# Designed miniproteins, single chains, continued (3): the designs that were tried, part 45

Each design is a single chain, and the fold is of that chain. pLDDT is the mean over its residues in the fold that is shown.

## One batch from the design tools (miniprotein)

Design m9547
Fold by ESMFold2-Fast:
Order: C-alpha cells, then sequence, then structure tokens
Structure m9547 (fold): chain A 100 residues (1-100)
C-alpha cells in the first residue's frame, strides 16, 4: 500500500466519522463541509483523499436537502466553492442542483 493509498483510507475513515457524529448530534452540512475541506487540505497531494472528502460532502448536501434544510445545503456548497479546488467544488454544486 502506498502512502497516498493510506492517506486516502484515513481521510475516508475521518469523513465517515464526521458525518456520523453530525448525524448523531446537531446536523450541520456547512460545518461538515468545512471540517472535511480541512482534512483534504492536510492531504493536498492525495487525489484519492480529495475524492473521499468530495463524496462525503456530496452525501452531507444530499442529506441536508432530504431533511428540508435547503439553506444549510446551499451554505455547504458555498463552503466547498471557497475551500476546495474548482473542479471538486463544481462536483458538489452539480450534486446539489441534481438533488433538488
Amino acid sequence: MSKEELEAEIAEALARMVLGVSRATKFDAAEVARILAKIAANHADSAEALEAVVEAIIEAVREALERGLEEEAEAAVEVAKRLLPADAAERVERAYREAR
């Protein structure tokens, strides 16, 4: 296993933990996106870690919309646009538009 693969597995485990804790407490998709974006920044050279983070943020955005929290979902998209690379942020915004 490469260092990049290990970093991706750690990032995925942390992303799942952040989502799980958010679901068990006060769910806030924008807060989830901010925490996950920081995890991606700590693994900036790992495309696989960024992918795990993007998928988890998309999951949080979709869950916010399913809960009727449209403003929180939109706030999470705006956090992604500020903190993630442009291509990753576009994926989050596209998922938001398609889930509406």
Scores: mean pLDDT 79

Design m9548
Fold by ESMFold2-Fast:
Structure m9548 (fold): chain A 93 residues (1-93)
Amino acid sequence: KKEEVLKLLEEIRELAKNLPNESASTALIIGADKAKEAVESNSYDAALDAVKGMRQIALEQATQDSQEKIVPLLERAGKLLEELLEEEQKEKE
């Protein structure tokens, strides 16, 4: 799951580089880098917050074509992060 999230974040980052909206592109690249660092440090709550923020930016600022490519990857990453956060909470109890 963790490796799958990191791969999804890298794919999102690469797609973000090609966005026609510079503001959305920059925000999604920063968000992906922040989420990746959080995942690598096992801070899944921070990573999930970053992915949720990225999804909001994509829906509000990206073109429809870019949303069709990026939003499904963000939703998949978010779901996996929720599962990782739930697993970590069970291990900490």
Scores: mean pLDDT 79

Design m9549
Fold by ESMFold2-Fast:
Structure m9549 (fold): chain A 75 residues (1-75)
Amino acid sequence: EEARRHLARARELLEEDPDDPDNRLKAVDHYIKAWELTDPELASRVRQQREAVNNDPDKIFQFMNELVAEDSRRR
């Protein structure tokens, strides 16, 4: 399914080059898209968090790590 492909792509991007800012942004986008399809309530909360941290690259990186942890907890 599309949601699973988004999750797989997000994980792939972070595994291939976790330090690449472009890969981080793409991974965040894929996580949000996956959860919009499978868990709209989670996706809504994540979008609010994204706006709150969207003022600092280091905070965006931390937010991305939180999404990775959330994904791991849901497996």
Scores: mean pLDDT 74

Design m9550
Fold by ESMFold2-Fast:
Order: sequence, then C-alpha cells, then structure tokens
Structure m9550 (fold): chain A 83 residues (1-83)
Amino acid sequence: KKIEDLKLDEIGEKIQEIIQKLGMSLDEVEEFQKKLIEEMDKYAVKSEEMTEESRQKNIIKAIEEIAKKEKGKFGEAAKELLK
C-alpha cells in the first residue's frame, strides 16, 4: 500500500514500522518526529482547518522533503515511507 493511499492512522503505523525496521533509538525517533512536524508546519500555508485529504498530502509532502533534505538514517526512513 502506497503512503498516498493511507489514512492518517495508517501513516502513523507505517512510520512506527520503519522506525523499528531501521533500529532507531528513542532520541532519533523524537528528532525524526520533530523534523516531520517542522516540515508539515512549513507547508501548512493555510489555516489549521485542513480536510483529511489535505492533512494526508501535507504529511506526504513533509516526508518527501525530509527524503530530499536529510542524509543518513532520517533520509532513509523518509525514503522507506515513500515506497
């Protein structure tokens, strides 16, 4: 199942799966989540009143930007999420 076809809860589960697969520490998980939230905030150009579809697109965009911008474990996590 591609990430673009997932609901918000399913995206969260996929993130958890990739974290476990890559053997990320709790500190690395917190940093990854922080980066994801920061990228989501950058692309939340309109008010917090986003539809569920807009939220999904915002999360996917944030993951794509992390995959481009970050190197190493965080970049690999983002790339795995986009598979």
Scores: mean pLDDT 71

Design m9551
Fold by ESMFold2-Fast:
Structure m9551 (fold): chain A 66 residues (1-66)
Amino acid sequence: ETPELIEEGLALLKRFEPIFEELRAEGVTSGEEAVERLKKDPDPEKQEIAELLLELHKKYQEELAK
């Protein structure tokens, strides 16, 4: 259904695996929650990841809604 979005998601997971492992350890299970956590983090790298996740999430919702 959304193979291109899945591929983008996997690429982000591979690129930023340590940060996603940290979020998983904190019990974050949704992309929306992950974005919220990363947006509030003072680390500019984490804030950039939040922006990338927001764009991916937006694309995913567009595909689901249409």
Scores: mean pLDDT 71

Design m9552
Fold by ESMFold2-Fast:
Structure m9552 (fold): chain A 62 residues (1-62)
Amino acid sequence: GLSEKAKAALEKIKEKIDVLLEDPDNEDAKVEAIEILEKADEKDKPLIKEAAQKYNEEKLDK
């Protein structure tokens, strides 16, 4: 499972994914999502990235 810090980072990234799904050309949202991921603990980065990818795929299926 994700740590509380990783969960907080993931929730912020999910917000940026929601913005990008409505406006794919929003470079600010893309940059912000990358910055959130880069500031996460190294061990948490792969888990956050995988969870964010699954969230994006789930939203695209809807």
Scores: mean pLDDT 80

Design m9553
Fold by ESMFold2-Fast:
Structure m9553 (fold): chain A 104 residues (1-104)
Amino acid sequence: SVEDEIRQLLAEIRALAQQLAPYFPAASQAILELVDEVEAELPNLSLSQQRILLGRLRRLLADLQAVQAQLDQHGDENLYVLGASVLASVNDVHVTLRILLKEE
């Protein structure tokens, strides 16, 4: 189901956030808070809204994987820029969730 795909994706995002925490403590905390909010609100979303959210979460996972790849290849050279990029990606999902929750 779409809900099962979202739950699996949230688990992957949580694991990456925990892995990134030593480099980006504030961004990691923002991701973990977002994951908790999505899990709590998921039962209140229609199937159509869940599909929109799934697309945004897939993008967030891809962005986090790209940041991990940059760290693996280049170490801590771009930490400030990478941290800001992660926070922007988290904010995009958070804004989407808030818009969806306002739809009746």
Scores: mean pLDDT 85

Design m9554
Fold by ESMFold2-Fast:
Structure m9554 (fold): chain A 73 residues (1-73)
Amino acid sequence: SELRERVRSMSDEERAKLLSDLLGVPLELAKKIIEAIKNDDHVGLAQLVQKLVDRGLTREQQELLKLFISSLQ
């Protein structure tokens, strides 16, 4: 996937900005997600993902989030 390759080549700051733009979420939340993925913080990541789902993340946005997670793990 082009998006997967792009995410892998980016800095953490660029990853957070892209995730923020794609999901329509605040940059600070996107930064916390990237940090949780990078630190293998399964509990923190699950809590952040649930917060996004509770806000009504679309199926397409959920698939994009999964792609980010799998690209960085």
Scores: mean pLDDT 81

Design m9555
Fold by ESMFold2-Fast:
Structure m9555 (fold): chain A 70 residues (1-70)
Amino acid sequence: MMKTNYTQFIDAIENDNLDLLKKLLSDPKIAPLLVFQDENGKNAYLIALDHGSKKIVAYFESLGVRKVPV
C-alpha cells in the first residue's frame, strides 16, 4: 500500500488527528506541506476547513495562519 508523506499529512487533516499532524510537522520534509496548494488551490488550512477538522483549524490559527479574508 502507498503511504507517502503527503498522504499521511492529508489523512491527519481529514481525520482531525491533531497529535499526528503535530508529529508530522516536526519533520522538516513535511513542514513545507503546510503552505502547499493542491491543483484546486487548496492549502492544508482550507482542506481542514472543508473537512470540518476544527482542532487542526484552531492549531493552524495558533501558528498565525489566518483564513482568507472575505
Scores: mean pLDDT 71

Design m9556
Fold by ESMFold2-Fast:
Structure m9556 (fold): chain A 110 residues (1-110)
Amino acid sequence: MSLKEKTLEALEEDIKEEEEHIKKIKEDESLTEEQKEELITMYEHHIENLEIQKEEILKDPTPETIAEVLERDIAGEERTRELFLKYGLEEAAKEEQEHIERYKELLEEV
């Protein structure tokens, strides 16, 4: 599998995992409606960003573009992880860390 294909697969897996989390949040009776709306909105914005990054790679699949996309996504997920930790969302923060590590491994292949 090419670096392009591996990166697109990682982005697609990230999107699927976040879509599954939105479903779990919607069914979580322990969360308030306001908490659900905030968390779902955060995940929806992140999914939108991941879709944009997939399109950037498809438009210009150079190692340079892939590296720039991966670096931006790592930085974005590190910021989101800090927010999850601030709100005490340790499981969500752990999942963001797993995505960060995957993108870092791909960046080492550039």
Scores: mean pLDDT 82

Design m9557
Fold by ESMFold2-Fast:
Structure m9557 (fold): chain A 109 residues (1-109)
Amino acid sequence: MMSPLQVAAQLLLGFAELNKADQAIIDKITAVLNDPNATEEDLLEALKELVKQLSLEEQIELAKNLAIVFVQRQEYELLEKVIEMLREEGFEEAAKAAEELAEKLKAQQ
């Protein structure tokens, strides 16, 4: 069974490859996906490096997809950490999109 970090890393990897991110970022995401000792901090660092290379529309789409996955798995603490990291790094629109979608999805559970 994949951990929440592995599920999130797999989503980041697919998004990075689709949007032709730098190989260094793909390698960083792949390391998180394949390391059984990977931490939430490792995932957040990989996500931060990826979003810096994405357009605003791509940042919003990635943030929404992470919100869907984390709400479905009830990983609310990890979702909050992702939203706070995005906001801290200046990705306010992506953070807001994830937060608004998460609120709607939680109301349906």
Scores: mean pLDDT 85

Design m9558
Fold by ESMFold2-Fast:
Structure m9558 (fold): chain A 86 residues (1-86)
Amino acid sequence: SIVLNEEEKEKILKALQLYEERTGKKLTDTIKAQILALYELFLKKGGVENVSFEEAVEYLKEKGLDDLSEEEKKIIFEAVKEALEE
């Protein structure tokens, strides 16, 4: 389980909003889980500059969170990265 403070919750909310804006798709539990997993990965690696898209995809596979298209995974990756860069 992920314990989030208010700042982290705000960044997650921003990533979710960016995903909806860019895709026009409804947020599913799968999408939310992938956004949370990538947020954790960026924090563990000490910043967005330390994580490649390829590493992010591998991390999602390890967690069983890889049933989306490559295009959708890239949108999620970029949304989380942008939310953290603010």
Scores: mean pLDDT 78

Design m9559
Fold by ESMFold2-Fast:
Structure m9559 (fold): chain A 69 residues (1-69)
Amino acid sequence: SDEEVIRELAERVATGDEATQRFAIGELASLVYRKTNDKELADKVAAEVEAHRDDPERVYEILLKAYQE
């Protein structure tokens, strides 16, 4: 499910090296874009995830909120 994928990617953002973090943030943004068809929202989510990368639970909440749009 998307929820399980989001949780895995949030952990990779928190624990991964720079390349892994960039990939995971990009994948999370792509999920938002595919779900909402809103590129500006996806870009905002990527920036917000990067700002909270050390908090996987916050990253998860950011994605859930974006999915409500």
Scores: mean pLDDT 83

Design m9560
Fold by ESMFold2-Fast:
Structure m9560 (fold): chain A 76 residues (1-76)
Amino acid sequence: SAAKKEALKEKRLNIMLDTMLDKDTREQAKAMIAAGKSWEEVLEEIQPKLSPEKRAALKAALHSLFGVKFSDSILG
């Protein structure tokens, strides 16, 4: 079902965030998503805390999981 696919994507994303981000940044990102913020807004807030390599990996993972396209101004 669509709901099951969405739950699996969210689970994969949470695992990725848990491995790439520190606890405080991860909790901030999850709280923003729970509040209905877009992934673009979340990335804009956490971008300064990420290395260029981690930003590129997160962008690629979000594109793969959700088909999201990001502007270069957000992640590059």
Scores: mean pLDDT 70

Design m9561
Fold by ESMFold2-Fast:
Structure m9561 (fold): chain A 88 residues (1-88)
Amino acid sequence: MEAEERAREEARRQIDLATDNIKTGILDDSKKNGEDEETVKRALEEIDKARDEALRVLDTEGPQAGLDEFARRAVEILSKLSNEWNKK
């Protein structure tokens, strides 16, 4: 129980750190490429929702499941954003 609680706390910290790093990357890339604020805002909101859902999965299915859910959702969001930014 104690070890599982520590693993959940560590996974939560990793999800929070990854969330901050991804949001910073989106902001830096958007500034460099001159992307529109609405697209950036939507992407940041989607990353926040991915964090919330990953934390829910963490609480219900365990730390690895939460980390995997966050990674899956983050890749999906970033791929969608990249496709929107590369439209001619």
Scores: mean pLDDT 81

Design m9562
Fold by ESMFold2-Fast:
Structure m9562 (fold): chain A 94 residues (1-94)
Amino acid sequence: MSKKVKVEISQGNKRTLVAEVEAGEKKTATIDLEEGFYALRVLVDGEIKDIRLFYAPAGTYTVTVEYDAENGTVKVTLTSADRTITLEVKVDLE
């Protein structure tokens, strides 16, 4: 299985690529966010699989993206000094 899941964070028309993960992979990136509402976009083979809306206060976040092959889920965790935001998306790549 060679399908990749692409995770992006967007606000309005601006999109930031966080990671591309294959089944069983875990990747980490650092992003700076201004206070506001964001969309987490999960794409499989270029098609949007899910969009999750979330609020983030301003800060530098360590973003961890983990593709759980057994459950067909992608877990995205945004961690700052002050908080952790966790988003889980089913991708079911059958």
Scores: mean pLDDT 79

Design m9563
Fold by ESMFold2-Fast:
Structure m9563 (fold): chain A 90 residues (1-90)
Amino acid sequence: DEAVAVTRLFFEKGRNGELLSPEEAAAYARLAAAVAPEVAAIFALDAEGTDAARVEAVDAYLALLRRLGAPEEVLAEAEEARAELLAELA
């Protein structure tokens, strides 16, 4: 699951407090485009850095997880993260 591996790498850097620079986000978006176009779109939204783009990135991530057949536990965690983001931006 190259798409899952690339997606996890992106979010693992975030969880570890390692922020992707705009250049790193763009580089990962280009790499992801060769493996999973959805992952490239998520990274491009993250690189944009706006609140609206953050919401779109989480929506795209959730859609990707569903498309890849992620287990319900993973989907529930992603949906909870989306709800928390929306509450933060409210």
Scores: mean pLDDT 64

Design m9564
Fold by ESMFold2-Fast:
Structure m9564 (fold): chain A 72 residues (1-72)
Amino acid sequence: SADNIKKMIDLEKKQIQQLTDQMDKLRKQIDELKDTDPKKAKKLDTLYLFLETVKNSVELVAERLEERLRAL
């Protein structure tokens, strides 16, 4: 039903926001560590890229759900 799809979209949007917030915090931490601890900065950058991949997957699911809702 349309109501179930709307609930799923809301859940995906919440997950995207949580991932965005985590990535923003990591970006700030990486920038602070670049000159003082470049090895730790590189490790966090790898984590950032992983979270970006996860976020892209969640965004794709949300987009497909929104397409289904628009088709109704």
Scores: mean pLDDT 89

Design m9565
Fold by ESMFold2-Fast:
Structure m9565 (fold): chain A 66 residues (1-66)
Amino acid sequence: MELSEEELEKIRKELRQLARKEGAEDFLAEIDSLSGRELRSAYEALKTLGIENARFAVELVRLREG
């Protein structure tokens, strides 16, 4: 199910806030480049497993689709 651009921006903003809270400044730069699928995967991983696993989830999505 497709997310609206407004919903994607809300997820992106939330992900940036969580990344800042955990001190992952290098991941902040990547968040701006994430697609909808990458955003959702990173956000879900971050909420469940923390920021390091959110980054890993992005890499896994890129490996599967690249």
Scores: mean pLDDT 67

Design m9566
Fold by ESMFold2-Fast:
Structure m9566 (fold): chain A 115 residues (1-115)
Amino acid sequence: DSLLELVLGLLKYLSKYYPEAAKLAEKLKAAKTPEEIVEVLEQTRDFLEKLLKNKEELIEKLGEETVKTIENILNIIQTFLDIYNELKKKTKKLTPKALEEILNKSLEEVASKLG
């Protein structure tokens, strides 16, 4: 839950500047299955990577603190997607409970590297 809440919070903030962020926030709120959540997180990763292509301009627009938050959340999303893809190779279907455990583990793993 906490990773999805962090991603949703960032997308809602960015929706003031980027219509794409507003659409991603609505898709994430509507996502009910693990597969739908993963699809929105992949689209969110691609969107955030696109924003970070010119980091200097992004800092001027949003400030250094917000850009650092974007980088941190992108790292957490990528860690989640890496873990999800490895588990998907071994299991045909992921349960909502297993998805929540991966999301929490991804958040903890990135937090430990930032400490």
Scores: mean pLDDT 80

Design m9567
Fold by ESMFold2-Fast:
Structure m9567 (fold): chain A 84 residues (1-84)
Amino acid sequence: KKSELAAKDVAHTILIVGAELEGDKEAVVQAYIGRARTRIELGEPEEALKDAETALKLAQDNGLSPEVIEEARKVLEEARKALE
């Protein structure tokens, strides 16, 4: 449902801001991953790609777990495929 996906996009945006204010780097990365997936479903692959690139960079720059880094890589690949 388009309305549900739009609500998820807004919810993930709120989660990103809240996690940044709390300094929770893993929560910020997870929120970007979630928003990227939601944006792919909304048909916004260019915006999804930016979110996925941001998630991967933040995960690597902050030394997050290999599992989180791999999750960010997977969503980045999904966004790239959506652009093809």
Scores: mean pLDDT 82

Design m9568
Fold by ESMFold2-Fast:
Structure m9568 (fold): chain A 73 residues (1-73)
Amino acid sequence: MPVIDATKDPEAAAEKAYKLIKEGAEEVKLIIEDESAADYLVKMAEKLKEEGIEIEAESEVVGDKTVVTIKKK
């Protein structure tokens, strides 16, 4: 299962997650530090939905970071 550090560049991390899901990954985890990453994740989810791929997201706070787990439905 891929784990992507999004704390430095959440936009690039969201794009990497998008590519992995498009290439057949069923689950991807993202480590984010601030809420600005949520906008990129929403845009990624909408883009995937337009391509026929539905995802669900689950978030967990770990210290000063949030781990977002993205799964294909």
Scores: mean pLDDT 78

Design m9569
Fold by ESMFold2-Fast:
Structure m9569 (fold): chain A 101 residues (1-101)
Amino acid sequence: QRDRLRRALELLEEAEQLLTKALEYAEKGDLELAQKYASQAIDNLQEAARLSPEVRDLTLSASGLAYGALLNPETMVENLRKAIELAREARRRARALLERL
């Protein structure tokens, strides 16, 4: 259990970094790089959801928002910002759970 939650936490930290890069490129108008980093973040969020049922609600919601950003460039910045917030909340929950194990 502890090992799966640690891996989920690492994936959530990587996803937050990737979503932040995606947001930076989206704000610069580089949609190709924004989509590349958002896609990588989605993979990490989905794997974190698979490994940790305890954060699945937040990680799947973040993944859904990141996917929405891929589908609609007009809402990309807004969806990426919301995805980052949910990924941070998932990371906080995972860390708190690890401290209690």
Scores: mean pLDDT 88

Design m9570
Fold by ESMFold2-Fast:
Structure m9570 (fold): chain A 96 residues (1-96)
Amino acid sequence: MELDIEFLLGAIALAAAVFKLTPEQLHRILERAREKLKDDPEAVAAVDRMIEEATSLQELIDLLREIAKENPELAYKVAQAIIDALTELMREENKK
């Protein structure tokens, strides 16, 4: 009933803790999320801002919350793309 953004932000934080994400892995996840959203210029702009401004997971989460205040659908879409990119990256690192 309420906006699922806090659930998605919690999922990102939990996944980062479980997988012990480094800043370099976070950057790669953001680049993959950008590629997934490349046909949506507004979403691409949001991810580009995160790549430029977020130096930590906490700053990324804070930026997503800020975007959600203005455009909750955009924040949801971006957060979902980040989770998908994270899942794919972790899956690839487990391939031999």
Scores: mean pLDDT 76

Design m9571
Fold by ESMFold2-Fast:
Structure m9571 (fold): chain A 65 residues (1-65)
Amino acid sequence: MRYRVTVLEDNGAVLVDTGEVLKKGEEIVLENAVFHEDGMITGVDVATGQRVLVGGDKVRVEELA
């Protein structure tokens, strides 16, 4: 299942391997998404294959058909 993640606040998502943080207004598509009890989301960016850590309260998440 794939999810569109829209960053609502600066630093709402981080590329785990590089430590690069995404800026407000950036979008990624995640696959293999895991929704954690603390509101964090982990997954893989479809475009780059990079592992991503997402703060669920700082992003909008939409399940893709």
Scores: mean pLDDT 82

Design m9572
Fold by ESMFold2-Fast:
Structure m9572 (fold): chain A 58 residues (1-58)
Amino acid sequence: DPLAIAAVLAGREDEFSRESVELAYKKLGIKPKKEALEEGEVDPRTGRPVAVSPEIKK
């Protein structure tokens, strides 16, 4: 999927469906930049996944 691959390389993964981004990662053989990004669970102010924070146990 050349469009999904181009989006991943440009850092615009969120413009494509999660399934297309997942396939692009598998075809490229690269690690996800933000593992929780596809879950939409990112802190907008820091751009990091909140699920990765040390305070995940409530």
Scores: mean pLDDT 56

Design m9573
Fold by ESMFold2-Fast:
Structure m9573 (fold): chain A 71 residues (1-71)
Amino acid sequence: MKVKLEVEVDEERGEVTIRALDENGNVIFEKTAPLDGGAVGRALREIYEELKKKGYEFSDEPVELRARPAP
């Protein structure tokens, strides 16, 4: 089963939410990290390791990036 990653940056909350979506667009895994490069990098690594451990393959589709501006 192939998984697509979606990364949403919430500047208002200072958070990044990373979602793993299945082939039907259902969220199978979600992780939120502070908007800090080190924390985001660790969260991405944890998601990759967890999904790999569960036998998921990553989609060749590009990671979807979303950003919300601060007010």
Scores: mean pLDDT 72

Design m9574
Fold by ESMFold2-Fast:
Structure m9574 (fold): chain A 96 residues (1-96)
Amino acid sequence: MKIEIKPVKVEVRVHSDNPELARQLLEALAKVLQRRGLVTKYEIKEDEDGRPVLTLEVTPEGAAELEQLLRDFANANGITVEIRREGEPVRTITPQ
């Protein structure tokens, strides 16, 4: 007997003075996550501050892998990343 797994909605932002670079980084991240089967849907939007926002639907299992990927991504690029899961407060990941 198999239990149905429902996607979790996640919002991701990067801190950058260059919104075009931030958008390209989020697009690359979304494609990696999609190819790994961690996301079923994504959208990249721009808020009033000109900051790109990546909205994802991930599996509950994929949410943990997403957080690790975001830490690795932040460290590799020297950028701060924000992640928010539906129903949870925003979490900030700073490069180490």
Scores: mean pLDDT 74

Design m9575
Fold by ESMFold2-Fast:
Structure m9575 (fold): chain A 110 residues (1-110)
Amino acid sequence: SELQKLIDALREAIKNGDVDTALELAAQFLEKAAEIARVSTPYGASLIAFIAANVLLQVADALEKAGRTEDAKKVREYARKLIQAGENLASPEEVAKLLEEGAKAVRDAL
């Protein structure tokens, strides 16, 4: 439910062109997703990784449209890493660490 509220708020921020709010909400989503992934099964962590990657790709597209090309590239890099981790059924701890690193990268772009 908390993750869904963050996704809904993020979607609204993107729709309104509020890129900085979208980045802040994406970082919060990734931080919360990391906590959930860490205590999940490998299949659960894989699902979280794919959902997080899709969220980051939407953020990257919004950044690109706003002319923030370097920030968009960095966000897409973490989306790709999360897709790879999900496909490889990486451990819940590995997925959680990638989500935490992604959150830090998103916050550094703020």
Scores: mean pLDDT 88

Design m9576
Fold by ESMFold2-Fast:
Structure m9576 (fold): chain A 106 residues (1-106)
Amino acid sequence: MSLLEELKETIEKLLKFLESHSDDPRVKEFIELVKKYLEEIEKLDEKEQTEGLISLLYLMELALTRLLGKEAAEKVTKLSDETIELAERSTLDEILESLEKLLESL
């Protein structure tokens, strides 16, 4: 298996883990942003895809630790509509920034 395929498989396994281990709306929003990032990254060359997936994997591992908090749920929900609108028009950098902002809100 290529490094690119291994990274994709690892990310897909982490997404399934997040979906099965949390009912938090923030986890659902994070999963949707990750899926959007994966769609956008498919348009890039293999090197840029690999670098982008490494960055995404780091954020996902960080999210596994932080997305279990309940105290910021109302604030994150208010940001979700804005985040979805950004994701519809966004470059990879804008999607990554949205993911980082979600993590900061926790």
Scores: mean pLDDT 64

Design m9577
Fold by ESMFold2-Fast:
Structure m9577 (fold): chain A 78 residues (1-78)
Amino acid sequence: SLDELLEKVKSLPEEEQNEVIKAEGKVSRDILTRYMRETGKLFSELSEEEYQRLRDELTAAVSKVIEEKLKEINEKLK
C-alpha cells in the first residue's frame, strides 16, 4: 500500500529520503503536465471521472517510483 511505502521512506536516512522525494516530485509533475496538456483543461474544469483517473494514475505512478527507489537503496545498503 502507499501508506506502507511512505512509512518505509520515513525510516531511511535523510539523503536517501531526499532521493525518493525528488523522484516522486519529478514523476508527479510529468503526469500533471501531460494530463493538462492532453485534456486542454484547468484542473477545476475536469470531470469527476477525469479527476479520479488522474488521482489513480498519480497514486499508481508514485507508488511504483517509491518501490523502485526503495529497492535500489536497499540493494546498496544490504
Scores: mean pLDDT 77

Design m9578
Fold by ESMFold2-Fast:
Structure m9578 (fold): chain A 60 residues (1-60)
Amino acid sequence: MSLPHKIMEFLASNPDTYFSVKELAEKLNASQPTVSRWLRSLEKKGYVERVDGKYRLAPR
């Protein structure tokens, strides 16, 4: 399973919670730079939102 898919699955399981890059990296056993890069891509596509440096599933 790809890292962006793991990020989306994790956030979909916790839709009302904001997570830092560090928290997501630790939960997904991935590097912070890699998680940060994918979160920026997912934010650009509208799948996640960033508030005060933390990310959650975008409300739809």
Scores: mean pLDDT 81

Design m9579
Fold by ESMFold2-Fast:
Structure m9579 (fold): chain A 65 residues (1-65)
Amino acid sequence: MEIEEAERIQKLYDEGKFDEAAKLASEWLRRRREEAMRRGVTNSLTPEDIEKLAEEEKKRIEERK
């Protein structure tokens, strides 16, 4: 889901639809923030942080089994 959102945001930027891209990016970042807040992560989220969060979540679920 997040990957597709990022791709759509990039496509909108490339198409010159900055308002739409900004809105979509804001929505995406808001969801990322909420999820990061739940995990005690700071507001300083980078694409790498998002990827790590997803990976860590999968790893925790797997290890918890």
Scores: mean pLDDT 65

Design m9580
Fold by ESMFold2-Fast:
Structure m9580 (fold): chain A 69 residues (1-69)
Amino acid sequence: GEKLTLTVESDGRRVEVEFTLTPDGALDGREVAHYAFGGPGAPPVEARVEPAGVALPASVIDALVRALE
């Protein structure tokens, strides 16, 4: 299976999402790491949260797949 990794970072948050192409052509999205920054001054730690459920438009997914060809 091919894989794509996207890192999204905005305003004190960082999320890594890994998309894996299955042999049947489906994309399986999974959140790999989630970091939160700032706060009262506690040291930053990785927090594993919620399952991958990011609904990307099919056009975006198709464009990413085409970029790999």
Scores: mean pLDDT 49

